# Designs tried in a protein design run: designed miniproteins, single chains, continued (5). Part 88

Each design is a single chain, and the fold is of that chain. pLDDT is the mean over its residues in the fold that is shown.

## One batch from the design tools (miniprotein)

Design m19054
Fold by ESMFold2-Fast:
Structure m19054 (fold): chain A 65 residues (1-65)
Amino acid sequence: SLIDKLKEAIKEGRIDEIVPLARYLKEQGISQETLDEFKKLAKKQKIEDEVLLGEVTDEYIESVV
């Protein structure tokens, strides 16, 4: 599932995959509970909320990957 793909990308720190997957899932109307689970995973992997919310520029992605 796309939810599982996003969890995997967060755990592996694949920023280039996190942003588009997070944007897509938000457009599909993920639950607040699911979003909170992603935020907890992101905190453990030291990923900023902006990356998880899909509100970063390509320049930011290039700077961290």
Scores: mean pLDDT 74

Design m19055
Fold by ESMFold2-Fast:
Structure m19055 (fold): chain A 94 residues (1-94)
Amino acid sequence: MESSGLSEEALERVIEAARELLEEGLTPEDIGLALPVLLLAEAMGLEITLELARKTLRAAMEMRKTLSEEQIKALVEGFEEIARELLERAKELA
């Protein structure tokens, strides 16, 4: 099946940003909320820089605080597995 995933360079930037945000309480749900936005940005021809990844993950963390558990689950549907994998890779780099 086709993975419309982020480029390897974009994934490395997301992992590094996630590593920095681990101490701030970053969760797999925060990564799952950020992934659709980052995928859209890359699809539009934007480079996923470390700063863009960091800002998007922080925006996701703030959004999670305002959403219900059911809303979070609906928004991260399809991204739960990759979000957990990216968080575990970030922990390995920490």
Scores: mean pLDDT 81

Design m19056
Fold by ESMFold2-Fast:
Structure m19056 (fold): chain A 76 residues (1-76)
Amino acid sequence: EALENALKLVENSSKSSQEKIKEIIEKWLAGMSGKEVEEEIRKIFPASLQQDTLLRVLSDPEAAEKLLEYIEELLG
């Protein structure tokens, strides 16, 4: 359900926010620190529920990769 909620959150976000989320996931998968990723997410989404949803998906590398692929599809 966390992945499904994250997909909906991204789909309903602006193109600018989608691009930023993609960048954050790419940095996370490249070995960036979890603290830095969390701080970047909090700058895009001030709401704690949205932050928590994305952080839960990023805690699972397979879910993070699926979310990244979906964002790439949305951006073309």
Scores: mean pLDDT 80

Design m19057
Fold by ESMFold2-Fast:
Structure m19057 (fold): chain A 83 residues (1-83)
Amino acid sequence: MKEKRAENLWNAAESHLAFSDKQIKEFLEKGDLEKAAKIVGRTIDFLRNMREQLAPIDPEKAAELDARVEELEKKLKEIKEKI
């Protein structure tokens, strides 16, 4: 039961990341820094929520999401510095 929940949460996070990465890239290519920043921020919030749900059942995957959040926070800072 818990293993299937961890897999479902991880798959949801990966799918959301793939879609968000595409949108962020498209907005950055168009020079729409404000929309890119909003998508990065929403993705961070989503991953933080997934991380909290994964932490008690799969701490290794939760740690991997923490690393991705840290990378996205750095990216968000870089985008905001250009606005």
Scores: mean pLDDT 83

Design m19058
Fold by ESMFold2-Fast:
Structure m19058 (fold): chain A 57 residues (1-57)
Amino acid sequence: DKAAIEAAAKARAAEVSELLKNKDMDGLRALAQQIRDELESPFSVDSVLFALVSAAL
């Protein structure tokens, strides 16, 4: 569910912003994978990562 991914991204916005500031793409990918797996999302890790970055902008 896209809305669940967006809600998770919003809840972790501070962590995402810190990772983006530090250019920690591996940390962002790991967070995206964790969110995807916790929500059993059919979206790829890259799609979840894109949603996290978009929410932080």
Scores: mean pLDDT 75

Design m19059
Fold by ESMFold2-Fast:
Structure m19059 (fold): chain A 75 residues (1-75)
Amino acid sequence: SLAAQISEAAKRAIALLEEEGKEEAARLLDQAVKYAMAGRHELARRYLEELKRLPVSEEAKRLAEEAVQLAIQYS
């Protein structure tokens, strides 16, 4: 299901951010995905952009963006 795909994508991105010691970015991603799934697309995009301003890896940014985009498609 799309919900399962979103859950797996979000968990993968959060795990990478946690491995990199980026707790703030992991929190922002969790909020972005939750808001996206609730139909709060503008708020989800704002949290994602805030995450992308933090010093996180390019791979983490790509995975985070993918998870949020999938969540937006869900709602």
Scores: mean pLDDT 85

Design m19060
Fold by ESMFold2-Fast:
Structure m19060 (fold): chain A 70 residues (1-70)
Amino acid sequence: EATEAAKKAAEANEKAGSKRGAEFAKLGAIYAQQGDSIKAERYLLAGAALSKDDEAAKAAGEGGRFASQQ
């Protein structure tokens, strides 16, 4: 189903290069729990921007592959 594909894509993106985006998203969630909606929104926006770093995913994959040869 479409939901499964979306979930898998989100997980792949998170693991492949959006780890910083995921960190900011977690910070946003924490601030939202504390009632600081302004900070929560700022961190969520930063996380969303970092989610577009598809090149980071490629660089991480290459580094892991070649770093193993050291």
Scores: mean pLDDT 57

Design m19061
Fold by ESMFold2-Fast:
Structure m19061 (fold): chain A 99 residues (1-99)
Amino acid sequence: SKKEKLLEKARELIRELAERVGLPDQVIDDAMELVKRIIENSKELKEEDIPELVAHAVLLAMRAHGVDPRPLIEYLREKGLLSDETLERLEAEVKAWEA
């Protein structure tokens, strides 16, 4: 199904981020659950939306477990996985969490 394909792509990206950034298992599990819930309840989610969805879900899971989000932001910037506009928005959100 379309949703199954989106979920498989999201899981693959989460695994890549986990290996490259060194994410704890708890962060990986929470991010996977959040992404699955969003994909299953979304009516108009496209494959092109998956990188932003995964990045945001991983950042939220990192916040919940008190993990430093900076290595993830640096990796996303280095690999060009997100647009500059999306990356700036996520960086601003992370900064707001510190306030």
Scores: mean pLDDT 83

Design m19062
Fold by ESMFold2-Fast:
Parts: C-alpha cells; sequence; structure tokens
Structure m19062 (fold): chain A 72 residues (1-72)
C-alpha cells in the first residue's frame, strides 16, 4: 500500500541520518493515510528536493524517499 511504502521510506531516511528526507516521507505517509494520493506525491517530491538541498541531506536519504514514492 502507498501508506506502508511511505512509512518504510521515512524510517529508512531517519536511519540514514537525513531529517529532511524523513520528514518528507512522513508527510507522504500522512497524506496517503488520508487518501490524498496527490498530496502524498507532492510531499515525496518536496522531501527528495529538500534532502538534496539541505546541509543535513544524504544521498541514501534521497534514495529512500524516492523508493517510497515509486512503491506508492
Amino acid sequence: AAAEAARAAALEAARAGDPAGASGAWQMYVSAEKGDLEGARRSGEAGARASRESPGGTEEGVQAVLRGYEAA
């Protein structure tokens, strides 16, 4: 399910030490749980971008968010 994939992505990004990626993936999870798949997609895209652009972002965190997004 989209929500399950997003939750897994948030945990992976958090383990990678990427708070921006983890936050984005968590927002994707919350939106998917509400049935807002468009909002979930936007949150995943924003989370990947924030991870790439923030000083705390990691490539592993970006990839975790993208995996959750693709599986959703």
Scores: mean pLDDT 75

Design m19063
Fold by ESMFold2-Fast:
Structure m19063 (fold): chain A 52 residues (1-52)
Amino acid sequence: MKEKLEEEIKEAMVLIQVGVLKATNAVNEDGSLNPNAPHKIPIPEEVKELYK
């Protein structure tokens, strides 16, 4: 039961992290990494799972 709520929270956190990556130009609009980004931001494991 708590697992369902935790999954929803994780998904919300991942969406926030994706937004930050886009705002800092570290990732392209299609979700691919920008190798020439001025700021290289590490991608969390949870974000990687979204793009399986």
Scores: mean pLDDT 61

Design m19064
Fold by ESMFold2-Fast:
Structure m19064 (fold): chain A 60 residues (1-60)
Amino acid sequence: MPSLQEQLDEVQRQIERLAQQLETSTGEERQQLEKQIQELVGQMVELQRQLDPSLRVELE
C-alpha cells in the first residue's frame, strides 16, 4: 500500500492533469472534469489532515 505522502502526490498530479484538460474542455466534459477535480481535492484535504495533525483543529 502506498504511503500517505505518495497518495497525496498522486492525487495532486491527477488534479493538475485534469485542470489542464479543463482549460480546453467545454460542455459536459468540462462538468465531469470539474466534478472529478472536486472529489480529488476532497481526498487531498483528507490525506493532508492525516499527514499534519495541526489540520485537525476546531472540531466543535
Scores: mean pLDDT 76

Design m19065
Fold by ESMFold2-Fast:
Structure m19065 (fold): chain A 95 residues (1-95)
Amino acid sequence: LDELQEKLVKKLIEKVGSEETLELFEELRILVFEKVDELIEERGLLTSDKLSEEERKKLILEAIPPAVKELKEKYGLDEETVKLIEEVLTLLAEE
């Protein structure tokens, strides 16, 4: 894990708790992949296995905001928590 990524995860744990942070990231992983699949269908793209690493990264980055919005609505997250989650996911998607 990148040092910056670890620092952001620590802030998230401090705000919502360790177990809750793990649960949120598990739900986000599912939501992000659901949104990626929706984007693939909408754009008539090949299956994810046929996408380049760069194309897959772009789709993940595009999927993050709608996935985080859905998570925010489902769990009633504050704006600071949402921002921390988006920053962590963006770093993960960018490597």
Scores: mean pLDDT 73

Design m19066
Fold by ESMFold2-Fast:
Structure m19066 (fold): chain A 82 residues (1-82)
Amino acid sequence: SKFERVRLEISDVVAEAIKELRSLAREGKPKEQLEKVYENAVKKIDEIVESADLTPEEREELKRFREQAIKFLKGTLENLLS
């Protein structure tokens, strides 16, 4: 379904961002570079959500999925900066 494809697109953005965050952290890159990866990932997720051609009910469910995805990314960032 369209909804499932959009969820997978968001999941792919999250997976790529986590991979990049872990790589930068292993290399000892500054906090500002890790924060930029997070900011760029959130922006991409927001663009996917806003452009999605979905029903109002699916859009509300997607907003909840977005919130969980961003929370997971933020948690990963904060853990790597600890």
Scores: mean pLDDT 88

Design m19067
Fold by ESMFold2-Fast:
Structure m19067 (fold): chain A 66 residues (1-66)
Amino acid sequence: MVEVKSQDLTIGGEDVVLITAKAPTIEEAEKGVEEELKKRGLTEVVGRVHTQSGDTAYASMVAKKP
């Protein structure tokens, strides 16, 4: 199952949105983040990371607010 969370943050004086997805695979987690970015109209991605621990994968992206 894909779970998606979002947080509004200020990093280095810039307003950004951190979107994190949790899924059984990295591919599913990344897809979850990309779908949330589309839903929110966020196009300027400034950071991307993914990791996997056993049967759980996480993907995170940081996007600038328009």
Scores: mean pLDDT 79

Design m19068
Fold by ESMFold2-Fast:
Structure m19068 (fold): chain A 93 residues (1-93)
Amino acid sequence: MTKLYDLNDLPTLSVKEYALLLVAALNNPKNPEKVKIDYAKVAKALNVSEEKVKSIAENEKQANYSLFLLLNSPISKKKIEAEKIVAKALGLK
């Protein structure tokens, strides 16, 4: 039921979609609670609903696959911009 992004989607992904994949990878269900994502801050930064951020971030299959996709995606301007948005929203800098 939940759409999983795959390697064929990478060339068509927006900055928002790259940011959502990064959030999913960071909020893997296996991560300690201290690294949990503030969904409201990410939703505001991306101009999406908090529920959309949560649905992608808390999907275990998407979270595991997002890490694989990000490691195998070429360095792109969209990926770099997505990383900056997420880092700023979460105060990681």
Scores: mean pLDDT 65

Design m19069
Fold by ESMFold2-Fast:
Structure m19069 (fold): chain A 98 residues (1-98)
Amino acid sequence: MSLEELLKKLEEKREELIERAKKLESDPNASPAEIVRLNELSYLLGRMVKIVRELDKLGATELAKKLAEKALEAADKQDVDGLRAIVREGEAELERLK
């Protein structure tokens, strides 16, 4: 899969999570923990898109692809801790390449 296709999937997944959170916010029977989880996932995906684009600009395209794939998998599983770890890995790689 190309980096552009991965970025598109990350952005589409983020939009899906934002829409789901908005629907749950209107439901008095919704779990507050689920709304928080969806909001954290969408926030982390937004950060991941920025990290992936910056890594690509620095010539680290293969690393950008690997992190994007891992982030998409974590988001699909609603793994907030896993996605947070991937974001931290990406931030560390950006600092290393500066």
Scores: mean pLDDT 87

Design m19070
Fold by ESMFold2-Fast:
Structure m19070 (fold): chain A 100 residues (1-100)
Amino acid sequence: SAAEKEKERILSELELMLEKAKQLGNEELAKFMEEKIEEVKKAKTVEEAERIYVEAFMEYLRATLTDPALIRFAVDLEKSKLKNEEAKEYLEKQAEEILK
């Protein structure tokens, strides 16, 4: 189903972020990504999976990027991939807090 495909996409993205966190030696970020992967696996809706993904992506972004222009670009790219409008709004709200 479309919902299962979106959940699989999110899990694949989180696994890439986990691998990157491990490569950077960021054990706290790696643990956080592992916890978010398990939360997505338990998510019953695309909306819940995308909300969890936004939380994971924002923490990954805070740990890996410092340039505001690159943060803006990364947020806009991820926002274009999300299916749920509330998840897009949640991502934008989180981005505004780190771009202050």
Scores: mean pLDDT 87

Design m19071
Fold by ESMFold2-Fast:
Structure m19071 (fold): chain A 79 residues (1-79)
Amino acid sequence: SAKEEQALEALERTERDFEELKRAVEEGKVSREEAIKGLERGIGQLEQLKKEVSDIPEIVERIEELIEELEEEIEELKK
């Protein structure tokens, strides 16, 4: 469905943003504190997306996996 496609596009965009953010931290272009705030915002967006697609388990599972990855990165950035 179009809603499914839009959700997958949003998920893929968040995945790309995460990769770019991690690279920016490694390159010294973004502080760890700014990166943490960006990741927390990303998690909030993913939680909202998860509610919108709660009836599509496959997408919910992918969203939950990505949330876990973002949470793990936040912990790494906190040392």
Scores: mean pLDDT 85

Design m19072
Fold by ESMFold2-Fast:
Structure m19072 (fold): chain A 68 residues (1-68)
Amino acid sequence: AASTAAAIARGELWRATCSPEQRAVIDYIASTLRSIGDAIDAAIEKLGKCTLEELIEALKKAKPGPAG
């Protein structure tokens, strides 16, 4: 399926019709989303398909708590 290629082409066409500032914002958003995707992939690989419960607990533990 050419759906990915079509989405990229649509994005590039839209970017080409935008102002230079809008193109910079699009590139920034794309880079940010890629970084988020990479971080998620790294977390999944590190956890090795842990249960959803373990993932929720890890997220809670990463947040500052009253117990130390």
Scores: mean pLDDT 61

Design m19073
Fold by ESMFold2-Fast:
Structure m19073 (fold): chain A 66 residues (1-66)
Amino acid sequence: GLDARALAERAVAAVRAGDLDAASLYGAGMVSAGAMTPEQAERLGRAIRAGDAEAVEAELRAGLAL
């Protein structure tokens, strides 16, 4: 939905800005909304914790078609 896309765009922007706490919050919001599977959520969380913006973008694109 539109909200999931908006959260994904915000998460990517936060990771690129180095704000990993904000990125984790947006990622959690997407999981709570049912926009991601548990496996996708685990991979996204690992990418955010690693500070890997490219991996975060790849995980979001795979699930949400950004």
Scores: mean pLDDT 73

Design m19074
Fold by ESMFold2-Fast:
Structure m19074 (fold): chain A 99 residues (1-99)
Amino acid sequence: GDAAAISYALEAGRHLLEGIEYARKGDLKKAVEQFREAARHAQKAADLSTNPEAKSYLQQAAKHAEEAAKYLEKGDIKKALEQAHLALGYVQQALAALL
């Protein structure tokens, strides 16, 4: 249901913010872990959502969170943060559609 989708979407947002903070502090391993957790939570939120707009935004959030992790593994912090902020924007759009 949408209540469960909202819960997972909020968790995805929190993991994205933690990943951004770890990346800023230079803890790239923890940042990668957080971005992957964000992707998993966003995908779970998408799977649980019955709202097609929210589902689409959450799928985009999961994709960009995973790309953030991949760029960090390659040492491209700037592109990783760009992808993480895109993912966060999509989580915010999904929450607006669900509320």
Scores: mean pLDDT 92

Design m19075
Fold by ESMFold2-Fast:
Structure m19075 (fold): chain A 86 residues (1-86)
Amino acid sequence: ARATVTVTGLNGDDAVAKAVQGGIEGALSAPGVKRVTVRAEGDTVTITVEADSPESARIAAQKAMEGALKGAREAGSNPTVEAKVE
């Protein structure tokens, strides 16, 4: 199963870096996660999680969203976050 978390409206490199770090840490804290892939482009970070089940993918996406948002806010950014589970 796969989930994609998109973080948009990150202001500056520190916000991007902290969103990436928080998102990865969040995703990896979830059970059944097999792979985490991150792409950063300008003010947008995309985190893709591959998990053993749709439920594991959903939990990982939720934790990735929480981690990315926390990291971005620590850098003074307030991005929008969206998750899609497949």
Scores: mean pLDDT 84

Design m19076
Fold by ESMFold2-Fast:
Structure m19076 (fold): chain A 90 residues (1-90)
Amino acid sequence: SEEEKIKEALLKMKEVFDEFLEKANKVYEDYQNGKLTKEEAIEKLEELLKETKEKLRKIAEETNNPEIKEIVEDTIKHLEESLKDIKEKL
């Protein structure tokens, strides 16, 4: 059903978001511990964002639902804004 597709898409989006947060936190820890330079931390965060955007858009494509597509693009916009703020604080 459409409802089941939407529910599955939202669960997959949550998993992608949780993975992004865990990996972003690891990059931040490695930066704070001196294992990464500011430039290296920024590069890793930008690559994580790129991978996360790809995964989210794939979920939207596979779900083929306009509401999920809108949620995905809004989520991507918020992630891009959050990364910009993080980069300014590093």
Scores: mean pLDDT 87

Design m19077
Fold by ESMFold2-Fast:
Structure m19077 (fold): chain A 88 residues (1-88)
Amino acid sequence: TKKEQQTEVLQDFVRRIRNTKPEDLLSTIRELLEEAKRLGLDPVLINTLTLIGRQLEAGRDISPQQIIDALLSVAEVLGLDVDKVREA
């Protein structure tokens, strides 16, 4: 289903964030945002990634875990399998 596909995409995004060096977080978030737009993913996800990207561009100290927590909140809002996203 569309929700199953979106759960898989969020799992991929969480894994990529966990494997990203702190100095590369902005680059990774920009890549995830462009991928989300290209795939036509939900506006809640696109807006969340956009806001995170802006905060990182402003030099705000955002940890990878804080970004993962934001994606888990998106999964919950969209009615996706939050546990599957968390376990990624």
Scores: mean pLDDT 87

Design m19078
Fold by ESMFold2-Fast:
Structure m19078 (fold): chain A 111 residues (1-111)
Amino acid sequence: MAAEEVNEIVKRTLELEKTELSDEEIREIAKRLGLKEEDIQKLLNGEKPESLKKKVLELGDKVAERILKRSPSLMDEVSAGIVLIFAGVIVNTDDAKLGLAAAVALEEYLE
């Protein structure tokens, strides 16, 4: 079950990364994620700001915690670990759009 949820987060991230976003849509998403105007401007220039990296890691931690709080089996612990690895891989890419897509997918899981 948790492995299926992790697969859906990865799938959603890849779907969002392939979606063309307008500058206004990028601004709205970044504001919702709590990024400051300076960092929103970096995203619009194709740069991945440190605040987005921190947000992806924070959201990954929250998703992993939610999985573990639901009476975790060993497989749920493995699935939580995979979420943390996924977030770590995403923050080490130079792809600002992929970072934004991952943050949205992780946030959608937490809603």
Scores: mean pLDDT 81

Design m19079
Fold by ESMFold2-Fast:
Structure m19079 (fold): chain A 73 residues (1-73)
Amino acid sequence: MDEEYIEKIVEAVENKDYPTALQYLGELVKNSKVLSSLVGTEKGKELEERFFEALSKRDAEGVRELLEEALKE
């Protein structure tokens, strides 16, 4: 399930469809206990900042790596 959201987010970033990428990110956070637990933490804030930096650079690979790293922790 989580991998499906990551693929949809990455595809949306590649297509420059940031509203769709943010929508799927919201779904991933709501359905992931790991990501939900990071909300309001220092690690969560760093991941959010890095996510938006990757979006601004159109770095789909960076977005994938960041989300996969976050879900493993």
Scores: mean pLDDT 77

Design m19080
Fold by ESMFold2-Fast:
Structure m19080 (fold): chain A 91 residues (1-91)
Amino acid sequence: SAAIAAAGEAAGALAKAEAEKDPSLSEEEIERIVEEGRRIGEELARASGDAAAVAALLAASPNVGELQLRLAEHFGFDEEDREAARRTAAL
């Protein structure tokens, strides 16, 4: 599952870049956001049936907003995936 791992890594990197823009977040809060991002990326890759496409979309997305749009257009989120994304956004 190299593609699943790649999706998690790309999602984690994106989450880190967004979290680091907020100076009010502690190092522990940033680490938690990054780990949640990795988890969501891996889950999306597993659920998609096309882990390589998910990894490529994550790596190509410059920010969370564009990522969410691209994933919604390509895969059509189910409610569980949307709830996971909402939890990450609320962190």
Scores: mean pLDDT 72

Design m19081
Fold by ESMFold2-Fast:
Structure m19081 (fold): chain A 78 residues (1-78)
Amino acid sequence: MEEERQKLIEEAKKRLEKELRKELPGLSEEEIETILALFEDSATKLANAAPTLEEAKKRLEEAREKILEKAKKEYEEK
């Protein structure tokens, strides 16, 4: 169960990385790494607290969307 949650976290993290590179091409590698690290910490807590893998996947998608929106607001507006 924990291994499957970790896989979902890694998949969500990889999707976020792709979206960050596509939507915010001006981000440096350091900025991308910082955003991904922040996401991974939150994602790990959310996934481990979810009662099912389906719920974990849903929470990870919602967390990914929120992180992406925050990144766009902070970095595109500068």
Scores: mean pLDDT 79

Design m19082
Fold by ESMFold2-Fast:
Structure m19082 (fold): chain A 87 residues (1-87)
Amino acid sequence: SALDEAERLASRLVLAATLYAQTGDPAYRAAAEASRARLEALLPQLPEELQGLVRKMLAAYDAGDLATLLATADRFHALVAELKAQE
């Protein structure tokens, strides 16, 4: 589902962005950019509540704000779990 794909992409974006910040390795930047682009493409397929959090994650990534990216991703995963617990 789009929700499962977005959850995987958000996790991959966080991991790749964190590793890029720690190492400067362009391979991690490329992985983060790919995850970012795919996550942005999924935006219209996501519930409105998740769209806001995804946009905030993408903006934090674009700004190089790793702390905001991590905090927003935590909120995104919590809301995904809550939505999956509902019908």
Scores: mean pLDDT 88

Design m19083
Fold by ESMFold2-Fast:
Structure m19083 (fold): chain A 83 residues (1-83)
Amino acid sequence: MKEKEELQEMAKEMAKALKEDYEKGLEKLRELEEKVRESSVEAGVEAAKQMAKETKEIDATVHSGSVLSLVGAVVDAELARRR
């Protein structure tokens, strides 16, 4: 539960940064992607869902790119789980 909350907070912080400073937001997105790769699939999915909700009002390209990046990280985590 705490892991999901941490990733959701990181997603919110990243989305806020993207609105205020695009470059800093992208840096935070990369950090979130790394955390998602190391976390459970469920936590990663919740982070992607939170990011989709937070970023839908920013820019369509940023929204789509951010969600796809997290989805890729979740897929990588799932593949790692299968060994």
Scores: mean pLDDT 67

Design m19084
Fold by ESMFold2-Fast:
Structure m19084 (fold): chain A 73 residues (1-73)
Amino acid sequence: SLQELLEKRKKLGRDLVRFMAEKASKNKSVSIGMAELAYQEGYLSEEEYKKRFEEAAKALGLTEKGKQLALAS
């Protein structure tokens, strides 16, 4: 049935997200979006996520004001 197919796809999607989040927590070279996923899924601490965000912000040349706006959005 369509419901069974959707449930199977949702489970596969969740398994993939967890797998990607775990990998992102161990790799400091992933994008900030992947680091955020790792933080939201509990594989990365708030302190570790903030450090990764600061490094990404430096790479982009963001001001302190720009960093605050990015975190709020």
Scores: mean pLDDT 75

Design m19085
Fold by ESMFold2-Fast:
Structure m19085 (fold): chain A 89 residues (1-89)
Amino acid sequence: MVEDLERAAEDADAAIALLESLAPLDPETAAAAIARLREVRELLRRAAEAARAGDLEEARALAERALAVVAEMAREHGERLQAALAEAE
């Protein structure tokens, strides 16, 4: 669990770096995505710390909060895509 949470946080860091490299193409959308991924990374880091302390219930709660942020990002992305397609018509 701890190793998986730390790896997930590292994956979030890699995604942030990739979005930062692509930010000049769409800086506003990139900035919003980066901010949400930083939130996910922080929640995953805290979950890993709780798991190391043996507090698996808190680790789970923090990981579930990170998943909720990811789900919200996916929903917002879908809404923006639908709006962009409607505007393009």
Scores: mean pLDDT 74

Design m19086
Fold by ESMFold2-Fast:
Structure m19086 (fold): chain A 73 residues (1-73)
Amino acid sequence: MEKKVEELKKEAEEHARKGLEAIRRGDFKEAARHIMKVHEKSQQLESLGDTESADEIDKMRDEVMEEMSRRAS
């Protein structure tokens, strides 16, 4: 389980990073895809009982979504 949690966290971090870069480029379709992937990883972490990691990833997703909202408005 430890390896799975680590993999999910790394995948979520990578998607959050790519989402922010997509937002900066004005590629909101790509950004939305990455935001959805971050959400999926958070839900998988919650399902595994790692609520602390899920909370970290949720905050990361919220930051990306806030930036998208500011740029897409």
Scores: mean pLDDT 82

Design m19087
Fold by ESMFold2-Fast:
Parts: structure tokens; sequence; C-alpha cells
Structure m19087 (fold): chain A 76 residues (1-76)
């Protein structure tokens, strides 16, 4: 049986701060999940959200990985 693992870090600009949402989950025989959120002071610049999806075999070996970057957001 395969396990599916997903992790994401989503970044949203909120004035002079950045809201960072962390999410992780594993489905299948290693089922687990976690989620968190932080608001951090941010220097002006461009920030990008990142996500990862992986499929693991029953021994925990990675059989596929997909990574993606979200739309960039700007902090003034």
Amino acid sequence: MLSKAEASVTVKAEGDKVKVTYKGSVEGPLAASYEGEKVLPAAPGTYTSVSLKAVLDENGNVVSVETSEGEPVEVP
C-alpha cells in the first residue's frame, strides 16, 4: 500500500508583515497531519509559496515527487 505525503508553505502579504501557513499530511499506513500558522515581520520584497507532493511505497521509499511554486506576493 502506498502513502501519499503533502507539505505546503503558503505566504500571504499583510502590510509590512507576512502570514505563513504550514501544512503537512501523510495518507495511508503512515497517516499523520499537522498544520500551523505564523505572522512574521517581513522586509520589503517578493515572497513565494511552495508545495510538495510525494508518493512513498510501503517501505518509505519515494516513488514520485512533485514540487510547485505559488504566485509571488509583494511586501511593500
Scores: mean pLDDT 74

Design m19088
Fold by ESMFold2-Fast:
Structure m19088 (fold): chain A 66 residues (1-66)
Amino acid sequence: MREYIEKLTEAVAAGDVEGAVEYAKKVAEIGGRDAANLAIAEAASRSGNSETAQKAAEELRKLGVA
């Protein structure tokens, strides 16, 4: 779990929407949709890149994950 949240935060900081979606899906597999949503919010807060976090959250909603 925590390892995927760290990778998610790095992807968000780098502006990597595809990577952020991939790691958020792994968080959802372990902790469910609420955990994935919380992890994205945490990544946005830690990285300061709310735009990339929002794009990743939108892609996850399209996939039915978040």
Scores: mean pLDDT 79

